# Designed miniproteins, single chains, continued (5): the designs that were tried, part 58

Each design is a single chain, and the fold is of that chain. pLDDT is the mean over its residues in the fold that is shown.

## One batch from the design tools (miniprotein)

Design m17999
Fold by ESMFold2-Fast:
Structure m17999 (fold): chain A 67 residues (1-67)
Amino acid sequence: SDTESRIEELERLAQEGDLEAKIKLAMAYMGLKEYQRAKELFEEVLKEEPDNKVAQTALNMVKAKLA
């Protein structure tokens, strides 16, 4: 489907180190309620950009869903 093709492209870009693609992929996983996968991607973003407030806010939300 169109959605599957978009996720596959984001997965490829994220694997290549595109931080924006990692954020977009993590947001897509949140929409799918795949909170563990979303958490791992936001943690990877914050390892490279610890001051990224978008990723920090999203990670806090994901952790609340997993608690």
Scores: mean pLDDT 84

Design m18000
Fold by ESMFold2-Fast:
Structure m18000 (fold): chain A 112 residues (1-112)
Amino acid sequence: NSSARKEEEKLKEEVRELIRFLIELGLINEAADLAYKYKLPRDEELDELVQEAARKNKERVMTIEIVEEQIKKLKEYLEELKKKNAHPEIIEEVEKIIKKLEKLLETLRKNK
């Protein structure tokens, strides 16, 4: 079914874009989880981005300010996805990541 193949290809492209965005934000574990879930092949460009983000993360302490910025940028990305009529599954994945970060933010605020 050529229509189903095009839908699957579109979804995989949108997953790759989301993964790159997550890596740029320093959300390496979330990016890795998506790559595994969607069975993406090994990508040398993506591997380099992961290594650079991991290097930057070694220098970063997770602060309330960093998590707030990550949530803000993800919400902006979610609005752009909605405007672009992105695949509903991608919208759901971004919303799940936002909820996880909001729970982390609540925990960080309670412990400070």
Scores: mean pLDDT 77

Design m18001
Fold by ESMFold2-Fast:
Structure m18001 (fold): chain A 95 residues (1-95)
Amino acid sequence: SKEEVLEQIAGALEGVDFMLKSASEEAQQLFIEKAFPTKEGQEEMRKWLETGEDTAFSELLKAAKEKDLEKAIEAAKELAKLGWEEAELWLKKLE
């Protein structure tokens, strides 16, 4: 169901945040560079990890937790536009 996909998105984002904050700065940088081929996408992920707010990641996590399908799709589209392949996979499951 779409609700189960939203729960998976929330769990995945919280897992990534926890993992990266527990990692060395070098490992965190390598993950970000692998996740995003674009500088804009890399900066968005770094901002999310530093502030936790006002990013497409924080908007997607909030929408997923609140079961707001429309806002989750909007935030996932923004992340996909920034080059995050995982967001494109989630969009296929939500649409």
Scores: mean pLDDT 83

Design m18002
Fold by ESMFold2-Fast:
Structure m18002 (fold): chain A 105 residues (1-105)
Amino acid sequence: NDEVIEALSQMTDHAQLALKNAPPEFKKEVEEIVNLLRQALSTLSDEEAEKLLEEARRKIDELEKKATSPEAKEALEHLREAVDHLRRYFELRRRARREAEERNK
């Protein structure tokens, strides 16, 4: 599953870039969002993972309204990319499971 591995890798890379580039005033909120992404990866429930991704997206939207510096905006763009790649990871994982279930028909 090269696409699944790629999506997870890109999520991890963007999350780390967001943490590295977060200005001091947003560091705590950026860490909180990254922790939501880690919780989504740790859950056994696809429904819980989706709710955590939606919460992360809402927090990013709130921070964007407060972001005035290019550095803050860049860190938030990396968080959006991390959320999008993690969502793709879960979509690919769900598709693979569905295809495996259909294979026995």
Scores: mean pLDDT 83

Design m18003
Fold by ESMFold2-Fast:
Structure m18003 (fold): chain A 60 residues (1-60)
Amino acid sequence: SLDDAVVRLLTDPSDEASARVVAEALGLSLETVRRMLAEGRGVELAQLVRDHLAARGLLG
């Protein structure tokens, strides 16, 4: 799931498969996701995933 993908990515920022899943779901480029992680913005990325899931009724 997208939630599992973001948890894996926060644990292992080099996980390309998880980074791709998160990027596709949020409509971001893979480079944007990688830059956010490199800048220490993992919490912001996780929040974007949570907001995306909540807006689609998939969180909970």
Scores: mean pLDDT 78

Design m18004
Fold by ESMFold2-Fast:
Structure m18004 (fold): chain A 119 residues (1-119)
Amino acid sequence: DESKIREIIRRNLESLTLEDLENLNEEKLKEVLERIAEELGLSEKEKAVFLKAFSNLIYENNLKSVSELKNITKEDVKKAVKQAEEDLDIELSEEERERLESILYLFIKELVEKLEELS
């Protein structure tokens, strides 16, 4: 349920400061992602791919601030998830992959909204 996923994401983003978002504090963002993954009941395999996919999005798109996430597309998210599977030698089912793509895209959109809220 997308609305429940958004609620979980939003609650976990409350721990982030404006500085964390402006400077793309990867360590704190990964801690938030791990909590979100646990609350959503992701498997250890799904969680590993989820965290790696987020790192791939940051590094492959040379992102320095959460504001730059406004330009991230669903295609970028799909590429990041696929690369994470390859990097970790993990094979997700199509359902697991689509679920992670959706959650990661929603997470990115909620991060951008949080930055706008705090600015």
Scores: mean pLDDT 85

Design m18005
Fold by ESMFold2-Fast:
Structure m18005 (fold): chain A 65 residues (1-65)
Amino acid sequence: MKIEADANLGLLIMKAHVSGLLDIRVENGELVLTRTGDDEEEVERLAKELKEYAEKIGIKVRFYD
């Protein structure tokens, strides 16, 4: 559901910022994710989960390398 997806996305964004694994910004209505954590497996898992939830509600995600 859109409401649940929005809430889950917000929580994941908060977790990413607090943990330092991902930097997140909004650019032209898209979420831009920068991998900042040293644990590649945890970073990729969180990034994948964020992208999956964002895309459920019609938000495009891209990664900054």
Scores: mean pLDDT 72

Design m18006
Fold by ESMFold2-Fast:
Structure m18006 (fold): chain A 92 residues (1-92)
Amino acid sequence: MLTELAKQAMADPEKLEAALEAIKAQMIAEGVSEKAAEEAVRLLREALEAAAQGDVARAVELLRRAAYIVAEDAGIPREEVDRAFDALVAKL
């Protein structure tokens, strides 16, 4: 399921780059630092690539790392990120 969604997202590189730039801009608008937003978007791209290759475990790990970067910048404890991701992973 995640692999099919990732393959669709990667089928149009221009739309993927536009979506990632929009996500980065939204993070910055919400108070995330440019450096943290840029690193989070980089990890999100790597997660999509891993998912498209069928490596769901690596994709989830990369998404969790992106969430940690954004959460740390926003002052959210890692424990809350872990709780949310554990709930999400249980549905995959």
Scores: mean pLDDT 76

Design m18007
Fold by ESMFold2-Fast:
Structure m18007 (fold): chain A 125 residues (1-125)
Amino acid sequence: SMDEKLEAQVGSIARDFQMKLLDMVDLAEENKDLPLEELLEILRKKADEMLDDIEKKIQEQKSKLSKAELEKFLERLKEELDEVVEEMKEIIRRTQSPELAELLIKVFDELLEGIHKIIDEIKNS
C-alpha cells in the first residue's frame, strides 16, 4: 500500500539519520581534547552535511509523491526524526561527560531546527 511505502521510506531515512548521529557522537569523542569552539565547528560542519542529505532525500520524494502524499510523508518524517533525536539525547546524557553532552545536544537541537525549517519550506512550496 502507499502507507506501507511511505513508512518504509521514513524508516530508511530515520535509520540513516540515527547512524549519522552516532557517527557525530564518535567524532566528538575522538576530538574531545580540542578547544570547545573548534569541536563545535567540526560538529556543525557534519550537521550541515546531514541537513543537505535530508533535503536531497525530501526533494526526491517530492518529485514522486502527490501533494497529499508528500504532506503525510513530511509529517511522519518529522515525528520519526524528532523521536530519534530525543532518544539520542537521553543516551548522550547518560554516556558522555556533562560538557560533551551539552555540546552534542546543542548541535542536535540546531540540526533538528534546520530539518523542521526544510520540511516547512517544502510543505509550503
Scores: mean pLDDT 90

Design m18008
Fold by ESMFold2-Fast:
Structure m18008 (fold): chain A 65 residues (1-65)
Amino acid sequence: MDPDRTIVLKVDPSLTKEQQLTLLEYFAERLEEEGRLEDAEKVREVAKALEEGKEKEFEIKIEAR
């Protein structure tokens, strides 16, 4: 796998906060299934910030492998 490959998650402003949180949790679970626990934690940190209302939109960049 290409070590310079970045996975980008962006919020869709047409989605509700609950829908955005659901997508982030789904992505975090997939990262955990791949053994990428640190990347999953990064996704969960963004989900927490959205839940607390500190962020209105986001872009998460994580390196592949």
Scores: mean pLDDT 68

Design m18009
Fold by ESMFold2-Fast:
Structure m18009 (fold): chain A 70 residues (1-70)
Amino acid sequence: SGNEQALRSLEAALRERNEVVMRAGLREALKVTTDPEVQALLREALANAADLERTLALIEEAKRRVEELL
């Protein structure tokens, strides 16, 4: 499902802790998620990708929300 794909993309973003990989994972998750709250978190994470701590917290929150949708 799209939610499963979003989870995989977020897991990849968290694992690498690299801005380029994080941005790629966030963009892929945003393409497949339809939940507006998750979309908002992912857009905020993309806007703040250079701030690693903030971006990681937003990705963790988005992942938690996507897991609730599975």
Scores: mean pLDDT 77

Design m18010
Fold by ESMFold2-Fast:
Structure m18010 (fold): chain A 90 residues (1-90)
Amino acid sequence: MEEEFQRLVELIRQGKDDEAIALLDELVKKGYDLNKVDPETGITRLDYLLALAEALGRQKVADYLRSLGANPFAKTKDGKSVVDYVLEKL
């Protein structure tokens, strides 16, 4: 489960949009919990992936993640936008 999330992050970082979308589709069909909240940040896997895709200009992946219900206005436990949180890690 955690390995699959890390693989998604790497595919998005590498600009492998079609591979990232294919893996996301496969994982959703297998019941992978994209709504799982990170206890340290308070953000979901889905919202984190959208913020990462938007930060890196991965429009195709971002559009797909929005279609899955990703929230572009999600905030961390400390009130920081998820996009700002992701940008600090880049």
Scores: mean pLDDT 80

Design m18011
Fold by ESMFold2-Fast:
Structure m18011 (fold): chain A 93 residues (1-93)
Amino acid sequence: MKEKYIEEAIKKIKEARDLANQLASPEVAQELIGLLDDLEKAIKEGNIVEASKLLTAAYLTLVGNLLDGRISEEAYEALVKKLKEVGKLIDKA
């Protein structure tokens, strides 16, 4: 994995954590941040399979919380956009 793509992916994960804390309820933010912390670890270790699984889990967590009315559509769209940016960086690494 190219170091530059790892650094950019970690930056996008930090931005996603900040957005979760700003836009989501504390319960939703805690769940998502846990997945993002595990995702950052997997990326740093070069474990692309685990990173892809955790990214999918984060997407499913956002979809579930949107359907349950626990997160706004605006917060959902902002967070999904950041996760897609992380996914593109992982694909290039």
Scores: mean pLDDT 83

Design m18012
Fold by ESMFold2-Fast:
Structure m18012 (fold): chain A 95 residues (1-95)
Amino acid sequence: MEEEELRELEKRLEEDPEGTLKNASPEQVKRLVKRIKEELEKNRDNITKTAALKLRAMALGLRVKIDEKENKITIELDEAAAEENKKAAEEVNKE
C-alpha cells in the first residue's frame, strides 16, 4: 500500500470510522496502525504532538495506549471493526 492510499484510508475513516473499519482490508488496517504507531514513537518526547496524534487516532476509531514504564505503544480498533481487522492491529502491536 502506497502512502497516498494510506492518506485516502484516513480520509474515509474521518468520514465514516465504523463503516470503513468494517470494510477495509486487514493489510490496509495493519499499515495504517503501523504508521500511527511509528509517528507516536517518533514524537514520544513531544507532549503536544503526542496529544494531537492521539486525538487524531481517536477520531479515526483507534484507541491509543501508551505505557511509559514498559516503553510500549499499543493501538486497538473499536469493537465495531471487523474481527480480521482487529487481528491485523494486534499483529502490528506484537512487532
Scores: mean pLDDT 74

Design m18013
Fold by ESMFold2-Fast:
Structure m18013 (fold): chain A 53 residues (1-53)
Amino acid sequence: MILVLTRKVGDYTHGTVLEERDGEVTILASLSGKVSEEEIKEKVLEIYNAMKL
């Protein structure tokens, strides 16, 4: 299962794409910027889809 997590730290929003498989979690893509959580989520998913194995 692919999961997308967002978090805000100060003026920066961090987006992370994770793969969960049988209780294991692997980080597949990460992006940070001075943008909204919605924007970072869309952008990190776009990066994941462009750069995935």
Scores: mean pLDDT 77

Design m18014
Fold by ESMFold2-Fast:
Structure m18014 (fold): chain A 95 residues (1-95)
Amino acid sequence: SLEEKKQRLIEKLDELFSVLEEYYKNPNIDKEEFLRKIAKLVGELLDIAEEILSDETVGKLLNLISEAIRAYLEGKDLEKARELFKQAKEIVESE
């Protein structure tokens, strides 16, 4: 159902944020391995999003995720990343 697909998308957003939080707490995690895992999760998330969301909403979601990852990687701002992921979930729920 649409609700089941929305729930899977929210779960993928939570999983993606958990990977950021894990790397923040454990700097011994290899950076290349971390980046590959992020890329894989973003790809899986987009595959689900493209099935259930409009192209415009997919674009908004991708922008929020990209900003969250950038805020974390460049600014070490995990709380900014958390807020952007919260906004991403709200967009999924509103469609």
Scores: mean pLDDT 84

Design m18015
Fold by ESMFold2-Fast:
Structure m18015 (fold): chain A 74 residues (1-74)
Amino acid sequence: MKEEALERIRELLREAQEYLLAHAEEIESDEAVREEVLAWLREVAERIARIAEEAGLEELAEAHRRAVEELEAL
C-alpha cells in the first residue's frame, strides 16, 4: 500500500533530521563522527529507495538512489 510506504518514509526522514539537529555540533567538529553520519545517511537513503521501489513509487525510489550515488561520490 503506497500510503503505508509514504508514512514509513516520512518517519525515516523525520528521525534522520532529528538526529542531525541533535548532533550538529559534534558532526561539524569531529571528522570521524561526520564520516560515520555520512555512511548512515547513505544507508537511510538506500532503505527509503527500497521501500519506495517495493511500493511502486518509482520516481521517489530513483531520486533516493541518485542521492546514494552522490553521497558515495564524496
Scores: mean pLDDT 78

Design m18016
Fold by ESMFold2-Fast:
Structure m18016 (fold): chain A 106 residues (1-106)
Amino acid sequence: DLLKKLHEELDKALEEAKKKVEELAKEYVKKGELTPEDAELAKNMAIALLETEKWVAKRKVELLVKQGKFDEAKKVTDEAVKRLLSEAESLFNSSVNIVKRWEKNR
């Protein structure tokens, strides 16, 4: 089943992207740039954004497969995999900036 294979490729890419975000969160705590609590918030926000990107990609791939556009479905999957892996760090950094905006209420 082509659709199952393409979905599994997207699921694998998300798990790798999540692992990258988790490692970045640990590094920020180790450097003293974030508390463990703030790092958890930034991690959870970045993961939610990555999960949303995967969800959109899965829906687009399903539509293309239903239309018999198998080469386009594979291409969209390959691009989405690349995007998930390349955006993990950027999405984490954006999430950190949002969390830091709330630190001034001490």
Scores: mean pLDDT 88

Design m18017
Fold by ESMFold2-Fast:
Structure m18017 (fold): chain A 61 residues (1-61)
Amino acid sequence: MSIEEVNREVAEKLREIGEGADKLYRGRYLVKKGRENGDEELIKKGEELIKEGAKLLGGDV
């Protein structure tokens, strides 16, 4: 195991965590906005994003 391998693994994990957190946040925001506007499609998009973000973070939300 090299320092480069460790750094690559850390970078990949940070990217996954960042992508998961971003999707989770954006998903929740879309659900809120969809609910305020009565936009069922926006709510569904938000819910899908939350689900995808949760998968990337390796847990249930």
Scores: mean pLDDT 77

Design m18018
Fold by ESMFold2-Fast:
Structure m18018 (fold): chain A 69 residues (1-69)
Amino acid sequence: MMVSRLVGRLLLIVAHMLAGDYEEAARTAEEMIETLDLSEEQREALRELAEAARAGDEEAAKEALKKVL
């Protein structure tokens, strides 16, 4: 199920960010763009999420996460 794959990956990104593993969080978002069948809006939100995660900007990452859902 696509929804389960999307939600599972988003939870993994959140877990990495909570652990301070910002590079792994960004990488997970980048892999989602490459491997999942996503809308253009979801791809743009995931790009924003990857940039925010890499910068360690938790507030920007939270806003980007809301756009993916």
Scores: mean pLDDT 79

Design m18019
Fold by ESMFold2-Fast:
Structure m18019 (fold): chain A 66 residues (1-66)
Amino acid sequence: SGTGVGLRTNDGRIMVSIDGSGYELPLGAKPGDVLTVTSNSTGKVYKLRVLAVPNPQVLEIGYEEL
């Protein structure tokens, strides 16, 4: 488990890097959201929580591998 930063793109997508791999979060992710993402390349599954959105381009996230 850990914390990380997601970067919001102009089209509303959020990209986050965990363990050197990139993951796309669903459109409209907001503070308090809990999301599950799966890597097609590694097969790893992560539970992500949006902790804060300090500005429209940046999300603070917590994560744990399931």
Scores: mean pLDDT 74

Design m18020
Fold by ESMFold2-Fast:
Structure m18020 (fold): chain A 87 residues (1-87)
Amino acid sequence: MKLLVTVTTVGPDGSVGPPVVEELEGSVEEALKRIEEKLREQGYEILSKSVREFTDSNGRKVTLVSLAVRNKETGEQLNVLVELVPL
């Protein structure tokens, strides 16, 4: 399955970074695993994970994921927002 994946980072001060958009082959679970692995490789630990699903106006099942992460060395906390839309 093709997924349109949008990743947005929100800093501890509420600043919103530019969204990163990519197309991935695979499942929603595989895409999330890849994102979580990238965060761990960058030294972040995942503190919480919230998953919400809804159907958009075109009948597509959209998955929204909110990850609270903390850098293990600096203690910096970030929120990572992930939107996954089937194509």
Scores: mean pLDDT 80

Design m18021
Fold by ESMFold2-Fast:
Structure m18021 (fold): chain A 96 residues (1-96)
Amino acid sequence: DVEKIKEELDKLVEEFEEALENTDDISELKKISNKITDEVDELLSKIKDQEQRLELARYYGLQLSLALHRRVQRAMLEQGRYDAIASLEEVREAWK
């Protein structure tokens, strides 16, 4: 049931955003991101329709990326790392 999988994915996004607020350490944020990505991939693997699976993967991938990006920027601001924020290239390289 794709609708139930979507509901579970929406709950994972909410849990992800809540978990991100529990730390300002970038290495811990990366661990949280890796864990949620694995859980999302497991749910998406239950979708038999390839087109629906790809569409949902893109949608939820974007939601997770935006949540993580916003949290990392806030953590860097809280730590006074304005120079690093001004260099988006350094931020992108750190997440390779």
Scores: mean pLDDT 76

Design m18022
Fold by ESMFold2-Fast:
Structure m18022 (fold): chain A 96 residues (1-96)
Amino acid sequence: MAERTRKLVKPDEKLKKVLESVGIKKDTYTLQEIIDAVRRYLLKKGLLSPSDDPGDRVADLRGTELGEIFGRDSIPLGDVAALEEAILKHTEEVEE
C-alpha cells in the first residue's frame, strides 16, 4: 500500500542491528525498506528453505537474532502481513 510505504518508522535497537548487518544505516525507514532488509538478512544468513517458488519459501528463525526479536521459530516469506505485523511490533511511528 502506497500510504504504508511512505510512512517513516524508527526500528528498536535490536531490529536496527539486523538492518545494519545488511548495509542499511539510518535512524528512520519506510516499512517497505525494513521488509526488503529483513528478506536480504534471511538470504545472507542462508535461513530460507529451498523452493522452486520464492513465495513458498519459509525462513527458519530458530537460534537467530531475528527469531528472538520476532518471537517466532519460522516465518513464510509469502506472508507479507505476518512480516509487517512482526516488524511493526519493533518499530515506532515517526511524526514529522
Scores: mean pLDDT 73

Design m18023
Fold by ESMFold2-Fast:
Structure m18023 (fold): chain A 80 residues (1-80)
Amino acid sequence: MSEEKIREERERARREREKAREYARQILNAETEEEAQEIAEKALAAGLHPGAIQAAMAEIYIEEGKVSENLRSVLAAAEE
């Protein structure tokens, strides 16, 4: 009953977070600002929330100690 649905929802949320982190890593490792923006747009088109992508990018940024110029591209793609 409810417990099975909760486990499935947690599994889905975990997969969505993993997707956000995967896209965020691709954005941070992009060679150009244009490439980073294209990846960000694809992530948004895949149904990921801008906030989830930003959170994943912040986590990777802190973990890797990298200054990312690609953050501007993600913010530009997420702005409406």
Scores: mean pLDDT 70

Design m18024
Fold by ESMFold2-Fast:
Structure m18024 (fold): chain A 71 residues (1-71)
Amino acid sequence: SAEEAAEEAARLSKSEKAKQSALGARGLVTAGDYRGARKALLEAAKLASPEEQKLFEEVARIVEEAEEAAR
């Protein structure tokens, strides 16, 4: 799920800021704010390592798919 993907991204992130961004996105998904969650993940990707950037971009894609499924 999108929540599980965001939590996994937080677990794999090395920086505290990246962890908090991923956990924040998880909270936004739980609240139904998929748009905000996706934006937060893409912004976190810009500040993360190249490996973490790919992870956050993939989670953002999963969030987008979850938004479509929730309609």
Scores: mean pLDDT 77

Design m18025
Fold by ESMFold2-Fast:
Structure m18025 (fold): chain A 96 residues (1-96)
Amino acid sequence: MAEKEEKAIAVILEAAKRIVELAEVDPEKAVELYIKALVEVRKILGHDPAEVEAQGKALLEELRKTGKVPEVAKQLLEESKALLAAEEARKAALAA
């Protein structure tokens, strides 16, 4: 049962790495990548991604209209950095 969860976590961590690279240079792509990662996680867990994909598209359009894309991308950047640091700490603890 851990295999699907591990695969979902791997998608989240890979998205976090990309968000760290993109958030300051292309904030819109960072938000798009976050939405795509959520959709992919839903697929891996055997759920229908259609609602999450539709909600993500609506969110991105709203952020574009309100000019909040850079603000959300900055929040995702900080959250992604924290997530990656936590995973590295976990790996270090397991590696002795």
Scores: mean pLDDT 81

Design m18026
Fold by ESMFold2-Fast:
Structure m18026 (fold): chain A 89 residues (1-89)
Amino acid sequence: SMMEEIRQKQEEISQDIASRVSAWGKELVENGLLTPAEASALMSEIAIKSMTEAMKYLKEGKFDKAREAAKKTLDELIEEYKKKVEKKK
């Protein structure tokens, strides 16, 4: 069914987002920029926002655009927060 296909694509995109944010969160903790708790909270926020953008296209069956929207939002949010965290000095 269309709903099952949307669910499967949502799961794939969710896993891609989780992998990317986990890698960056680990880097932030290892570099002493954030505590593990702060990194976890930030990663959750970025993942939710990226998935929210993807869901707009997933609901329409536009899987390629959903993946692109998730990636674009993820990249933009990581870049934005990276600048804020690095200017902490």
Scores: mean pLDDT 81

Design m18027
Fold by ESMFold2-Fast:
Structure m18027 (fold): chain A 83 residues (1-83)
Amino acid sequence: SKIPQEVIDSEQQLQQQLDQIRQNRDVALAQQTIQQIQQGWAAYDQLLQDENASSIPGPLLVLRQIQDQYQQQFAALAQEIQA
């Protein structure tokens, strides 16, 4: 199946943010990006519970996996910059 353009655009934006954090050594931006991703998915998880949904759509699951991987990369980079 085709990956939605929104998922592709989101991954490209996350990669650009990672590159910016690395170039500027911007720990605050890394932490803010992690917090925004976590808050977004917490709100989505609450919505799923309110609707008694048992699964998320495939494209959103792929997006969540990508964002989870980038959260780990942002956190690791922030630690390296602070060391």
Scores: mean pLDDT 78

Design m18028
Fold by ESMFold2-Fast:
Structure m18028 (fold): chain A 91 residues (1-91)
Amino acid sequence: NSVKEAIEKIEEMARKARERGPELEEAVRQLEEGRRAMELAPKNVGYGELAVMKVGQAAGLVREVDPSLAPEMEEVHKLVEKTYQEVKKKF
């Protein structure tokens, strides 16, 4: 299930951001909101779009604060975008 995989990857990235420190607290909040939106995406396509937006906001924050985490964050963002496209096809 692509949605489950996306949720798990968002969760892993949120954990790493929390371990990095308080400078990424806002990124963690955006990732947690994106995860909740992704859980609802199969029932309402608008939540898939919201998940992409929230994870994208987190990616921007991570790139600014910790460039070493930015490549992994960008991979998670791309996975969420791909998952949204797959969910969208079912509507």
Scores: mean pLDDT 87

Design m18029
Fold by ESMFold2-Fast:
Order: structure tokens, then sequence, then C-alpha cells
Structure m18029 (fold): chain A 82 residues (1-82)
């Protein structure tokens, strides 16, 4: 799980942009992976306003593409509550 380690390291260093890029790369390869989706929603809790909007847009597009994916649908709800 080297990319997850890079994500956590970026968060520790306050590099939210890098953390987002790492998760975006994972999400492009595994768009319905529940672990990646959960990490995207967690990243939003530490992100600035601009980054939260980018994360919300990405998850919203995924929710429209995968309407039967319960994990993505729950992630969208959580991000809307944020």
Amino acid sequence: MSLIKEYLEALKNGDIEKAFEVLKKLFEEYPSDPGVVVLMTELAKYADEEMKEKILKLIKEAAEKYPDDVVIQKALKELEEL
C-alpha cells in the first residue's frame, strides 16, 4: 500500500494538493474501491474550501457513473454534510 503511505505523508506535511493527486491516481485505476473512496472523504475534512470542492466534484461524478455503488453514494452524502 505504497500510495496510501504517500497520502498519509502528504497529509502530515500539510501538502493537501499532493494528497489529493495520490488519491485521484488511485481512484482513476480503482474508481469503486471503498478504501480509496473513504480516504477521499477523510481528505475533505482537512482540506481548504477549494480542495473540498474538487473532492466533492470528483465523488459526485463517480456517484453519477456508479449509481448502484453504495459506498460512493454514502461518501457523496457525507461530503454534502461537510
Scores: mean pLDDT 76

Design m18030
Fold by ESMFold2-Fast:
Structure m18030 (fold): chain A 89 residues (1-89)
Amino acid sequence: MSAEEAVEKVRELMEKAIEAVRKGDYRTARELLGEALDVARESGSREAFEVLREGLLEMGKLVGVEIPEDAPLMEMITTVGLALARKEA
């Protein structure tokens, strides 16, 4: 896929994941986050990873975890993913 298509797809998936968190559907939120990460990885697009990072900051706020804006992407993914898993259990 093109970088532009990857950016759009990651944005759509992260918006759906954020709405799932708001509804308390943490399992769907984790699945959508995983899909967004896969799209960003497959595209290799820096812009797609930037959109993923923005979505992770919003999800972190919704699940009550503090994420530094300068945190490495892998740390953000781990922090948000673990928070969602704890709420799912």
Scores: mean pLDDT 82

Design m18031
Fold by ESMFold2-Fast:
Structure m18031 (fold): chain A 56 residues (1-56)
Amino acid sequence: SLEDLRAALEELFGPGMAEIWLAYVERQVAEVPDGVVDEASLAALRRFVEEARPAP
């Protein structure tokens, strides 16, 4: 759940950024149903990262 979210963030932004993104994503994840911090949360997070992530 949260550890999977952190791992996904680390893969995309790096270890230090994982905690920073989690603090920000907490508000974004609030839009997801309570108790769903796995598939739905990861899908919402990936969508957010796909839009926010810089791509050359």
Scores: mean pLDDT 61

Design m18032
Fold by ESMFold2-Fast:
Formats: sequence, structure tokens, C-alpha cells
Structure m18032 (fold): chain A 120 residues (1-120)
Amino acid sequence: SERLQKLIERAKRLVKEAGLEEEIDKVYPNATDLEKGLLAAAHILTGLPLEELVKEYERIRPFTPPDPAGLVVATLLILKRHGVEWAKELLPEDPFNVTQEEGLELAEKILDRAEEKLKE
């Protein structure tokens, strides 16, 4: 999907611009570019250590739909749990039945928020 490829490019850029490439590779070896980007976004938005966020993902992801939607839902659930108020508003009523297109839209919104916070 063209949309997914653009999202992956944004995820890679966020990790690089945040200076998190080495730290993420240490705590989440073999992660996909999108997994790394959403982990970076969660770190930027919550201020939580990367290792703590990886443990949060490990708890949630066995219960999520297939990626990329499942990864995106897991990210929003983590953000909501740690006081990111707008994440609650983005979560669909049934977060475990998110379509792949809806997942991509939600991922774009997460990256938008992380990119803006990184610039501040």
C-alpha cells in the first residue's frame, strides 16, 4: 500500500530526528520500521523509558488484531493509560475490531502529534 509506505517513511524519519535509533535497536531488536516509529512516538508523547514501553507492548499485543492496526491500537491504549488525553478520543469504541485503513489513519494522527511535540 502506498499509504503504508509513506507511513513507514515518516516512522523512520521520526526515529532519526528524535536520535533514538541506537536506543530502540538495543531494547527492541528486530522491530519493524513502523514498530520503531510508534515506540519512538510513545516515548516522545509520554516521556516513559523505552524499556518500560516495550514491556507495555508485550502485555497488550497478544490480544490485538493483525498489524499494522494491532500495533496502532496497542500504541493508543498505552498512551491512554499514561495520561495522553487525546488518545482516548482517537480510540474506536471497539479497539480490537479496527480495520487496516482505520489503523493507518490513527497511526498518521499519532505521528502528527509526536512530530509536533518533538519540535517543541
Scores: mean pLDDT 87

